# Designed miniproteins, single chains, continued (3): the designs that were tried, part 50

Each design is a single chain, and the fold is of that chain. pLDDT is the mean over its residues in the fold that is shown.

## One batch from the design tools (miniprotein)

Design m9828
Fold by ESMFold2-Fast:
Structure m9828 (fold): chain A 58 residues (1-58)
Amino acid sequence: MTVARAVAPVPALSPEELELRPGDIVEVLEEVDDEYWLVRSLRTGREGLVPKSYLEPI
């Protein structure tokens, strides 16, 4: 299981994107492309796309 932490606030700019707070822990489900990962928030249980530049693997 690949786990990452949000290093900054992540805005959801579209319905497919996931809003994250700094320090939120996510499970990486899929590396969709070079810029976006499909993740699940462990705090909220919601899934969505997040730019990988906002995530730090732990």
Scores: mean pLDDT 82

Design m9829
Fold by ESMFold2-Fast:
Structure m9829 (fold): chain A 92 residues (1-92)
Amino acid sequence: GSSSAKGLIDAMDAALAEGGTASVSLKGDTVTLTIKGAKDASKEAAKKALENAKKDGAKAELKEEGDTVTLTISGLDATSLTAVVLHGIGLS
């Protein structure tokens, strides 16, 4: 099963639980999760999402800039991409 989609969803949910915001964008085959107002739990969840993406064979990068966390993942399957994007839209 796709642990990448679960990791991204968990990171989005952690951000909202901490009073932050989460947004998802898709450009080609690359999904970008941006968390604003990131705290310890959302930062930890984003790191787990990075490791889950690597386990699924995807390319993943994590950037932390103060309270903003950006997770960029390329090479996810279409089902995982759809699940993450739909969850992100539901948070808007």
Scores: mean pLDDT 78

Design m9830
Fold by ESMFold2-Fast:
Order: C-alpha cells, then sequence, then structure tokens
Structure m9830 (fold): chain A 75 residues (1-75)
C-alpha cells in the first residue's frame, strides 16, 4: 500500500507538471519540447508502475494511451 501510494504520488506530480505546461498560451517551440519531455517522463513512469503493480495495469495502460494522445497533439 505505502509503496503504491508513493508511486502514484510521483505520477500525480508529473501530471501536475504537464497541466502547468499546458497553461502556456502561445507556446514557443521550447515550451512544446518541454511539454513533450514531461509527457515522455510521465509515460515511462506509468510503464514502470504497470510492471510493478500489475493489479492496476489496465488503469495505467489507459493513462499511458491518454498521455501518448496528448503528445501527438503537441507534435
Amino acid sequence: MKELLFEESEIAMLQMKVAVLKLIKNPSEEDKKELIEALEELIEKLREAKERFPEKAEEYEELIKRAEEEKKKVE
């Protein structure tokens, strides 16, 4: 339980970083790159969590798909 809560806390922090970057109006190419990098970090963290907590694999897979869709929209 505590390990899962810590992992989900890290995921939540990355999700907050993505949300903050999405608040930038008229993002520069550098802003877009930073958002893509944050989304890639989130995807990797979710993949790690999926491997460690297979009971939540479906939930993490859905979050990965959404993050990948967001990345495609920025590209």
Scores: mean pLDDT 79

Design m9831
Fold by ESMFold2-Fast:
Structure m9831 (fold): chain A 96 residues (1-96)
Amino acid sequence: GGSTDDRRFRLEVELGVLQIELGVLKTVFEIAKKKKDVEALKEVIERLEKVAERLRRLAEEAEAAGDARLAEEARELAEEAEKLKKEAEEALKKLE
């Protein structure tokens, strides 16, 4: 039905936006790490946590909508965001 198709479209758009946000955060992290910017690293960690949470929620919504592919893509991106967050936390710990 149309409402299900509209929902899947909305979820695909949200996944695309989150992919872009994750890409921006990867770039910001590399710059912050190079410059040893403690405040920027803390901000990256906070934003990555929010992106990972949104991606996990998106995966659940996609599964409920019957879009297993979209759910899998969202889970993979959530894992990538969590891995990058861990790398940012390790980079922050090295700054005294």
Scores: mean pLDDT 86

Design m9833
Fold by ESMFold2-Fast:
Structure m9833 (fold): chain A 60 residues (1-60)
Amino acid sequence: IEELEKEIEELEEQIKEFEEKLKEAEKAGDKKTAARYAAVIAVLKGAKYFLEKLIEKKKS
C-alpha cells in the first residue's frame, strides 16, 4: 500500500512537471513538443488512475 501511494505521488509530480513543460511549449508555439508532452501526460494520468483503482480495491 505505501509503495503504491509513493508511486502515485511520483506520478503526480511528473504530471505537474510535464504540464508546466506543455504550457511552455504551447506558449512558444511548438506544436510538436506540446503534442509529445500531452501524450506523456495522458500516459502518466492513465497509470495513476490504474494505481488508484488498485488501492481502492485493496482497501475495499
Scores: mean pLDDT 80

Design m9835
Fold by ESMFold2-Fast:
Formats: sequence, structure tokens, C-alpha cells
Structure m9835 (fold): chain A 76 residues (1-76)
Amino acid sequence: MKKEEGIKLLNKGRELYDQGKYEEAVKYFEEAWKLLDGEQRADALFLLANAYYKLGKIEESQKALKEAIEVRRKVE
């Protein structure tokens, strides 16, 4: 399923983020959130926002954070 692929991409993105490879992590998080839904989509978007912030992409970071909050509110 696409969701299983999304989880795999999310986990790889987390690994890259932990290694300080923020540009690569962004690519994995962008693919992951598109394949995920609910809480997992919100998690991917929060991680994407954090990676953008580390890269100095503040506008992209804020946009991803707002989207993550919106997705999480729909789950609750």
C-alpha cells in the first residue's frame, strides 16, 4: 500500500535528519506526507517544517507547520 511506502520514506527521512542531512531529509518528508494520512501525515509535515527551519527556509517551515496543525486538528 502507498501508506506503507510513506512510512518507509518517513523513517528514512528521520534517519537523514538525525544525521544532519536536512536537504535530503526534506525530499523524503515531502514524498512521505503525500502518501500518509491523519497523525502520520501530521508527523511528516512537522518533521518537514523542522528540516526547512534548519535550512533557513523559514517561509516553507511556517507553511508546513500550519498544514501539520490543520491535519492534526482534523484527526482530533
Scores: mean pLDDT 84

Design m9836
Fold by ESMFold2-Fast:
Structure m9836 (fold): chain A 97 residues (1-97)
Amino acid sequence: MLEEMRERLRKKIEEIRKEIEELKEKLEEYTTPEELARMIAEMLILSTLKSLLEEILKDESVSAEDLEAILEAVERGDLSFALAYAFSKKTVEEFLK
């Protein structure tokens, strides 16, 4: 179970990386400050999520339940919840050190 979830996480990290690269290519095509700001905001969220997911993947102490909650959020497109959940998990682990 845990290894299967870690493999799903690696796949999602790769998908997010590809989305970020596609957004980077499109940045030069936006002509209004509003469109550019929206694109940058999406890139920032995806980049932050990718970094947190990579840290979670390296953390052997992350439970299957935590991985499933994050994966389900990412899979349904609820990136804000996935980001908040991942960040909360990292913060709790730091407090318990």
Scores: mean pLDDT 74

Design m9837
Fold by ESMFold2-Fast:
Parts: C-alpha cells; sequence; structure tokens
Structure m9837 (fold): chain A 92 residues (1-92)
C-alpha cells in the first residue's frame, strides 16, 4: 500500500465518519475520492480540502452531481499526491 493510498483511504474514512459514503482510488500520481450522501457541511469540507491540496503543489478538480462529490487530485509525484490527499482528509 502506497502513502497516497493510505492518505486517500483515511480521507474516505473521515468522510464516512461525517455520515457520507466514500471510496478512494489511487493510480500513479492521481487520487480520486468519491463522496456520496454528502451533507452541506461535508460538501464544504471537501471543496475546502481540494483548494488546500493545490497549496501543496497538486492540482485538484471537484465534480458535483446532487449529493455526490468526486475529487480528483493530480500531482507530478506520488509523494505530492499523498500530501494533497492528507490535506483533503484533514479538511473532512
Amino acid sequence: TSEAEAAAQEAAKRAEESGAKAEAKVEGGTVTITVTNASPSTAFAVLSGAVGAESVGAKAEVKSEGDTYTVTITAPTPAIAAEGAKVLGGSV
């Protein structure tokens, strides 16, 4: 298990602790976290975390469809992807 996978799974777990459902997927320098049944507070935390991930050198994109939020963090290295995922998890 990579550092990015561990960080992404921790972010998903924290989203689930907020009452949502979350899944994390890591592929190279890309981390994708899908949050379903997000409350408005969980959605705000996810959006704030995505902005925070960009502060560590990652690129973050958020797609919303109803109460489902998909965050894609793309980074030049797996280490930066892991840091982005940690920032996202810290916001949720």
Scores: mean pLDDT 79

Design m9838
Fold by ESMFold2-Fast:
Structure m9838 (fold): chain A 90 residues (1-90)
Amino acid sequence: ARLEVTIRAESEKAREAALKTAEEIAKRFPGAEIEELEDGSIRLVVEVEDAREAALEVLAELSKNPYITAAVALMVSEDEAVIGALAKDR
C-alpha cells in the first residue's frame, strides 16, 4: 500500500524540523520519497505492506519533535483513506 504522511509546517523552524524528521523516517523505508509542498508542508511517501502500522510508527516519531504540531497519514490507492492524524493543539 502507498502511505502519504503530510507534515504541516507554518514556519521556517517547523519546516526544517519536519524535513529533518521526514529524512530520518525515510531511512527506515527503502524507496521513500520526500516532497516540499507549496504551502511549506512536507510530504513523506512510502510503499509498505501494512499502511496502518507504518502510519502509527511515523506519527509516533513525528510526535517526538516539539516543532511538529500536525500531521495526517493517508493511505492512497483506489480508495483514499485517512488512517492516522497528529494534532498538538490541545
Scores: mean pLDDT 76

Design m9839
Fold by ESMFold2-Fast:
Structure m9839 (fold): chain A 60 residues (1-60)
Amino acid sequence: DKARREEAERLFKEGLEAMKQGNYEKALELFEKAIELLPEDDVLRAMALIARGVIKIIMK
């Protein structure tokens, strides 16, 4: 589904922007939304999972 993929790409980009602003709570929400939209074997989903994990370590 191209529309779902494009939405996930937009959410991922917004998540990275939130990280740059130091808004980790917003970045987590955006990455989690992107993960929900993507299949398990998707490279973008893997990148979103890594980004989410990095933020959780930073916030700890």
Scores: mean pLDDT 83

Design m9840
Fold by ESMFold2-Fast:
Structure m9840 (fold): chain A 69 residues (1-69)
Amino acid sequence: SAEELAAEARRLLEEAERALREGDLPTAQKLIDRASQLAVRLVQLGAEEAAREIAERIRKLTRELQEKE
């Protein structure tokens, strides 16, 4: 379901944030990429609100990752 995909994406982003804090940039990138794939699926399912929330979180974490590289 869209709710399950959104919950999984949020979990992946929380793990990515932890990886960034620990300096594990490759792991953070992998988790962000996986969450991005779920965000695309949420858009395809018409879950616009969840997709928008997750996309915003991805944007913030991607910026933080790029600032550390």
Scores: mean pLDDT 86

Design m9841
Fold by ESMFold2-Fast:
Formats: C-alpha cells, structure tokens, sequence
Structure m9841 (fold): chain A 55 residues (1-55)
C-alpha cells in the first residue's frame, strides 16, 4: 500500500519534471528559471513523501 503510493508520487514527479522541460523549451525559459521550477517540484514531492511516511 505505502510502496504503491510512493511509486505513484515518483511517477507523478517524473511527469511534472517532463512537463517543466517541455514548457522551458516551448517558452524559452532560462536554465536558472528551469532549475527553480525543478527545485520547487522536488521540494513539494519530498514533502508529500514525508507526509506518507508519517501516516
């Protein structure tokens, strides 16, 4: 159950990362802007994983 929820979060994170790269290419984001978006995605995903571990 927990392992399945973790896998879903990891898969969602991967999809969001791919979307961020696609938007960066489409809209011409700087490497710095892309990195800021990726850092936020990583932080939010890590927080969600931590919340699952406490449940």
Amino acid sequence: SLSEKLQELVNEYGEEVMKAYEEARKNGLSPEELQERLDKLFEETAKRIAELEEE
Scores: mean pLDDT 81

Design m9842
Fold by ESMFold2-Fast:
Structure m9842 (fold): chain A 94 residues (1-94)
Amino acid sequence: SAQEERARLLAGIVAHEIRLLAEELRKQGKLSEEEYEELMRAAERVEAAARDPSATLAQVRETIREALETVRRILERRGIPDHTDIEALLAAID
């Protein structure tokens, strides 16, 4: 369905953005190795869901939500300002 296609496209975008964020924050020395790996695994899970033809719309949305919650948790723990994009993405999934 068009909704499933849009969810998979969004999942691909989210996975890409998480990888870019993880790489940039790592370059700035703002992430531990464990936090970097956690973000990269979150991106991998989202990308896998986007590429899995058997994954339901609900499963794709849940995987995106879990990944964004992981990003938000890490940014909050590190005191990194600006998670407004994450809040907007979480609202868009619901």
Scores: mean pLDDT 83

Design m9843
Fold by ESMFold2-Fast:
Structure m9843 (fold): chain A 57 residues (1-57)
Amino acid sequence: TDEVVVQYLMKELGLSREQAEAAVRLAREGASAEEIARTFGLSVAQARGVLTLVEEF
């Protein structure tokens, strides 16, 4: 659904397609930055970036 965001997360954060798609889904479901960071091995700052991108698109 959010192909542009998925491609960005794969390129910038080194996530697999599956991980990037799951991160977008969790963010849309209202997951916290801390939960996303823990789930995908990201920093909290990187996870906040995911939330911001999903909010914007």
Scores: mean pLDDT 82

Design m9844
Fold by ESMFold2-Fast:
Structure m9844 (fold): chain A 100 residues (1-100)
Amino acid sequence: DEVRSKATEYLLKAQEAIEKGKLEEALEYLEKAKEYVEKITNEKLRNRLLAGIYALLGEVYEKQGKLEEAIEYYEKAIEYAKDDPELVAYLKKRIEELKK
């Protein structure tokens, strides 16, 4: 599926950009990933990919020092990560650490 492949490709590019500190480039890749994810008709897959996008958005804003925005995106990621209890636990711990 080309739509799924493109969504995954842009998510991987976003993660690489975050690791390299290219935060504006990461935001552009996450926007493109979201455009492809919106074309996915399978709700469970769409929700899993949206959880990933929102988690990475949280990481970008956290690295920019925008902690309130980071928390908002991590909370959105949790809403979509219903079938991923490990991701939910990780994000909840991260939110608690940012609120200290």
Scores: mean pLDDT 88

Design m9845
Fold by ESMFold2-Fast:
Structure m9845 (fold): chain A 80 residues (1-80)
Amino acid sequence: EPVPELYRGLEEPPKRLEEYIEEVKETKDEEKIKKILEEAEKLLKEAEELAKKHKGPEAEELLKKVKEKYKKLLEVIKKK
């Protein structure tokens, strides 16, 4: 049951998290950091749901990349 439309977005969550990591490094606005963290958590949940629903190598690789980027985002926030 592969859904082609669902796979079009698989590259986007890791890229968005990487952009959020850069944005957090440049900002000192705590409210902005909080909003970025909330969006990052949504992306992580979406990747986890995709991996659970579509148990394929692509979904597993996406989840792994999203988890790695999310962990890096948390580390950057904690160091501020």
Scores: mean pLDDT 72

Design m9846
Fold by ESMFold2-Fast:
Structure m9846 (fold): chain A 67 residues (1-67)
Amino acid sequence: SKEAEEYFRKGVEAAQRGDLVEAASYFKKALKADPNFVPARVALRTLYEKYKDFLEKNKEEIDKLAE
């Protein structure tokens, strides 16, 4: 979907800046728009595999931003 593609692009841009909380939030928004959007699913999984403890500590903020 177009909305999922736009959120995914924003997530990639955030990740490139090192804004991991914003990146995870945008990838979650992409998956809310399209649960079958594989690129966002892969990106979110990769982000959590590499930065698990940091992202888990910031889960509440990520979930709030992904509303």
Scores: mean pLDDT 88

Design m9847
Fold by ESMFold2-Fast:
Structure m9847 (fold): chain A 59 residues (1-59)
Amino acid sequence: MELYRAVASLPQTSPEELELRTGDVLELLEEVDENYVLARSLVTGREGLVPKSVLERLE
């Protein structure tokens, strides 16, 4: 399981995006392109698109 932590808070600006708070832990589901991933929030259980630039990989 690929786990990431949000390093920035991000509002939901479209229905396809995931709302993030700094420190949220996410599971990587799929790499969409070079800039975005599809992830699931382990805090809310919701899935959506997340910019790679706001994610830090957890070991």
Scores: mean pLDDT 80

Design m9848
Fold by ESMFold2-Fast:
Structure m9848 (fold): chain A 64 residues (1-64)
Amino acid sequence: MSKKEELIERIEKLREEAKSLVTDPETQAAFDTLANAAIEAVEKGSPFAEELVRALERYVEQLK
């Protein structure tokens, strides 16, 4: 798997985890927006893509 594919897979797994932890639709929609932005950054080859994935990981940890 390419590095981009690995990052996208990681983001999608974080999205699934967030859906299981968050019952509030508004918070879930906000997370989906952030996850979509991270996927776009990965697809565009942004130097901040890994930083965005790490930010999403920290956010999910805060939900636990």
Scores: mean pLDDT 79

Design m9849
Fold by ESMFold2-Fast:
Structure m9849 (fold): chain A 97 residues (1-97)
Amino acid sequence: MKEKADELIKKGNEALRQGKFEEAVKYYKEAIELDPENVDAYTGLAYAYLQLGKYEEAIKWAEKALKIDPNNDASRRILAEAYEKLGEKEKAEEVRK
């Protein structure tokens, strides 16, 4: 199961590099179903939603990533950016410490 999840994460990462954000969302969601503890899949999903302008979804998935790994800098940056996009500057600064 984990090897298949890792392959899906690689496909999601490639979709992100190509600007195919909706395809990236699909791959990361499938990876999470196979390996729900894989923080990289949550982080990638949050970033894909951020790029799609779905800031509330980006916040949701970045927070889930931080529950798995509280020290995940990528997820914290995504969360801060999503809060800034929603005009929640104080929350963005709080997330950045």
Scores: mean pLDDT 86

Design m9850
Fold by ESMFold2-Fast:
Structure m9850 (fold): chain A 58 residues (1-58)
Amino acid sequence: AIAALAAAVAAGDASAVAPLAALAASIGLDPSTAASILANPAQAAAIAAKLAAKAALS
């Protein structure tokens, strides 16, 4: 789920960015953070990698 979407974005799959941003918003991340993911694809990959690492630990 989140880990798979985050890994896909980190691998360069742009189609995973919007679902990942929507999930981030629904979890209660600041709306500004979700907007930043959509506005900065390069930063989205870095954020996705961190989210994937966190999801793997959980």
Scores: mean pLDDT 63

Design m9851
Fold by ESMFold2-Fast:
Structure m9851 (fold): chain A 82 residues (1-82)
Amino acid sequence: MEEYVEQLMKELNLPEKFKDKVTKLLEEYNYNQLKEFLLEVKEEFGETGLYQALAVLNGEVPLSTVEQMSPELAEKIKNFLE
């Protein structure tokens, strides 16, 4: 677990404050699928989109909040959850 958390944080260039959030996600989602999804989100929507996706996946904000600001990002998150 810890090794995958550190690898994903390095790959996404995430600050240490996201470590607990990433740890929680890796308990619920496949490492390779999560990494691919988050890298695509970062590439297309930047750091702001990445942080929004992480917040939705961790249950911190509803998907509807992201949908109001970025319908395209919300669709990508929804498709990942399916």
Scores: mean pLDDT 82

Design m9853
Fold by ESMFold2-Fast:
Structure m9853 (fold): chain A 74 residues (1-74)
Amino acid sequence: SVSEAEKQAGEALLQAVNALRAGDEAAARRHLAEAKRLYEEMGKEDQFERQLAALASTLPPELAARLRELAATV
């Protein structure tokens, strides 16, 4: 079962993707930072990377590249 903290971290990743689709890179970065913080607090830094990769695979290549670039800055 997924914990509430893991659910919150996943929702933050989805919010980052939605912000990026809307062209709001500043909001995308804030949501990525929140997701990474939550996964790190749970000791699940590797899950942040896996979930980010999974979400990126659902995006057009240009948005996937942008998502990865923004994630590297947080």
Scores: mean pLDDT 85

Design m9854
Fold by ESMFold2-Fast:
Structure m9854 (fold): chain A 61 residues (1-61)
Amino acid sequence: MSLAEKNRELFEKALENPEKLEEYVEEIRKLLLSAGLSEEGAEIAAQRFKAEVLKELEKRK
């Protein structure tokens, strides 16, 4: 599975299970690190992922 496909799956899972958001954020960080991103780059991308999930959840109120 490509990194983009895995990212989309984790995003959908986070929307279905917001109580597990931190677990999905950590999984994104680990995936990016394993793909060769720097620790800083992986953290920035993981935080962006979290922000996008929270933004989408806010829209669904």
Scores: mean pLDDT 80

Design m9855
Fold by ESMFold2-Fast:
Structure m9855 (fold): chain A 69 residues (1-69)
Amino acid sequence: MSDEELIEKAEELRKEGEKALEEGKYDEALELYQEALKVASQIKDRKKRLELEIEIGVKELEAAVKKVT
């Protein structure tokens, strides 16, 4: 896939994870964020890759905290 396709897919998975998080589906949200990170890791542009990985990683941590608290 092109970088543009990878960015779009990672962003779609992140949004699906956010929806799962707001619905209290923390395990589903974590799985979606982890999949988004796998897609983002394939992006060739270093700046955009790191930006998305940080953004998604913060959301993954939020879901993990909400699951245990």
Scores: mean pLDDT 83

Design m9856
Fold by ESMFold2-Fast:
Structure m9856 (fold): chain A 67 residues (1-67)
Amino acid sequence: MSEEEAEKKGEELFEEGVRAEKAGDLDTAIELYKKAAEYYSKVNTRKGAINYTAAELRRIGLEIDKE
């Protein structure tokens, strides 16, 4: 997978996570943010690192809020 494809898939998964979060499906949102972070981790750019951090922070926040 190219870095461009990995970043695009990460963006798509992150947006799906946001939609799941808005729908109140926190378990699905957590899994989607986790998957987005995995794709962003394959992108060796500053933008990839920033997006990875953003996805991880959202996942952690939802895990805390869920409990």
Scores: mean pLDDT 79

Design m9857
Fold by ESMFold2-Fast:
Structure m9857 (fold): chain A 63 residues (1-63)
Amino acid sequence: SQEEILEAEKKRLAEQILDESDPGNPLKHVPKEVREKLAEEVLNAKSVQELVDILAKAMEEYA
């Protein structure tokens, strides 16, 4: 279903935000607590577009 696809994408993006082992992660230098808040925001998104917007904003603030 559409909801199952969205939920899977949310989990994938949240894991990516929290992954300190990826040297290409522009959020790697951000404290874990801040990244956890971003991951929570991602998990509360209601559409794929909102997920993209959240990630873009994080990249602009921290990259």
Scores: mean pLDDT 76

Design m9858
Fold by ESMFold2-Fast:
Structure m9858 (fold): chain A 58 residues (1-58)
Amino acid sequence: AMGVTLTPLEAAVLRLLRAREDEPVTNREIAEALGVSVGAVTRAVRRLEALGLLTRRP
């Protein structure tokens, strides 16, 4: 949403997942693509889910 402030990492994770909406992407793959830890990606994903910008499917 336009009114939501995201960190650079959160914005990058969201953009990557939206670009690959038809493919399963793991937190490990995102971490490798962005050069960050898996823990940092996990926290970003949780924040995006809390904001309603991302839904984790089973």
Scores: mean pLDDT 74

Design m9859
Fold by ESMFold2-Fast:
Structure m9859 (fold): chain A 84 residues (1-84)
Amino acid sequence: GKGYVRITGIKGLSKEELEELFKSYGFTPISIEIYDGSVIPGGKTAIVTFESLEEAKEAAEKLNGTVLKGNTLHVTAGASPLEL
């Protein structure tokens, strides 16, 4: 089944900047969707879809705690975007 990654701490980042970040680590997400604080409390959150749960877990492990443009990324992986 698909794998999903949830990213918090993305204030001021765009979808394209997150796509570039994943590609720089050798990952190719299927899609990236960004939600603001009106949908998810605590500010901007991204949900990233991968072809496999294994790829999602590897991406989360490598990217969690990465600093991008002054943002410390908090990255978690799961089999469903509802379980992140």
Scores: mean pLDDT 78

Design m9860
Fold by ESMFold2-Fast:
Order: C-alpha cells, then structure tokens, then sequence
Structure m9860 (fold): chain A 68 residues (1-68)
C-alpha cells in the first residue's frame, strides 16, 4: 500500500541519519557505513518497483549491520 511505502521510506531516512551519527561518533567503520548506505539505496529502488516485502528484508539487513 502507499501507506506502507511512506512508512518504509521514513524508516530508511531514519536509518540513514542514525548510521551517519554512529559513523561520525566512530561507533561503526567506514565499510559498515557504506554497506548500510548501499542497502538503503537498494531498498528505495525496491520500493519504486512496488516490491515492499523485499524492501523490508533489505532494511532489516541494514539494521543488523548497524547493531552487530
């Protein structure tokens, strides 16, 4: 649904801001930060294609990298 897509886009934006903050503070490596950004871009592309379930899976992978 459009509501789910908007919710996921907001979650991706929030994740990007958190990853940036953690990278700036030295809590994650540059490699982890770049990987998270790559996954965020992939999830956004999946959302453009209407692949909501796949976008959620990619978002969860990015969250796992952030909190491992």
Amino acid sequence: SEEEKKRLLKALDTLEEKAKELYKQGYISEEQYKKILELIEKAKELLKEGKIKEAIEVLLKAVDILYE
Scores: mean pLDDT 86

Design m9861
Fold by ESMFold2-Fast:
Structure m9861 (fold): chain A 92 residues (1-92)
Amino acid sequence: GSQGAKALIDAYDKALEAGAEVSISLKGDKVVLTAKGANKETKDAFKQAQDQLKKAGAKVTLSESGDTITLEAGGLSPTAITGVLLRAIGDK
């Protein structure tokens, strides 16, 4: 349940710490995490999050275009989605 939210928050935090421009948005029922100016550390963090989300039973797509990496996670509960969004808007 909460593991999917944690994986997304961890990837978001790691990307910010690595200096990427990070955003979270919704695409239907999917949480979309995008990092622009993504270095190797940011891309590795997103790939780790994809693996963790898949193990948690989420439906995950990862895509890269130049220095932009996007992670889409579906199958999360509305509560988990809200938790991720509130975390991103608040302190982190």
Scores: mean pLDDT 78

Design m9862
Fold by ESMFold2-Fast:
Structure m9862 (fold): chain A 60 residues (1-60)
Amino acid sequence: GPSLYRVVKDYEAKRPDELTIKKGDILEGLDEVRGDYVLVRKLATGEEGWVPMSYLERIS
């Protein structure tokens, strides 16, 4: 199934290709990683962007 993550702490996007995320958001992993960042999609909105992996907990 899809790689699912739960956001463990709020993160504010610092670049246009990053995603602003809130604690409790559920994100789908898009199987792309760059350093400490992972490309994700917000399930609620469909928005895509890079977020730091340290802000995420894998749930699926």
Scores: mean pLDDT 87

Design m9863
Fold by ESMFold2-Fast:
Structure m9863 (fold): chain A 68 residues (1-68)
Amino acid sequence: MAELEKAKEYIIKGTNALHAGNYEEAVELFKKALELYPDSKGAKFVLAQAYRGLGKEDEAEKLYAEAN
């Protein structure tokens, strides 16, 4: 479905932003993926990594728990 392709593209772009240290951009992209698939454990896991990069440990820990 087109929604799945969009979510995959947001995850790929977000992961590239995360590796580049662009944590705010990564958070926005991963949130867009989660808007399409709210139960995506993979998207929650990488969003947690982006929040950790921003120093938002409480938000990161909550998402890691939801991703398990």
Scores: mean pLDDT 82

Design m9864
Fold by ESMFold2-Fast:
Order: structure tokens, then C-alpha cells, then sequence
Structure m9864 (fold): chain A 62 residues (1-62)
């Protein structure tokens, strides 16, 4: 579902932000992800792109 994609995107984005030394709550990151996808014509595609970018960033930082 879209909600599950948004939560996955937020979890991965939060982990990436923490590795970059930025401290945000899950709630703050989830709100940011929701705001970002709401301006796109395809919210599900936008959420999937955030997931892919965050996964790529995390993998590069291993």
C-alpha cells in the first residue's frame, strides 16, 4: 500500500540522515516524505524513488 511505502521510505531516509550526522525523529522524517510525495503527480512512484535513493545511499556508506 502507499502508506507502507511511505513508512518504509521514512525509515530508510531516517537511517541515512543519522549516518550523515543529522538527527530527526521518525515522525519528522515521515512528515517530510509525505510532503515531498504530495507535490508529485504519482505519489507511489515518488515514494519508491525515495526508497531506492535511500537504499543506494546506505549501501554506499557500508
Amino acid sequence: SLEELLEEAARLAKELLEKLGLKYSFEEVLAGVRGAVDVEGNTEEAARKIIEQAKGGLKQME
Scores: mean pLDDT 80

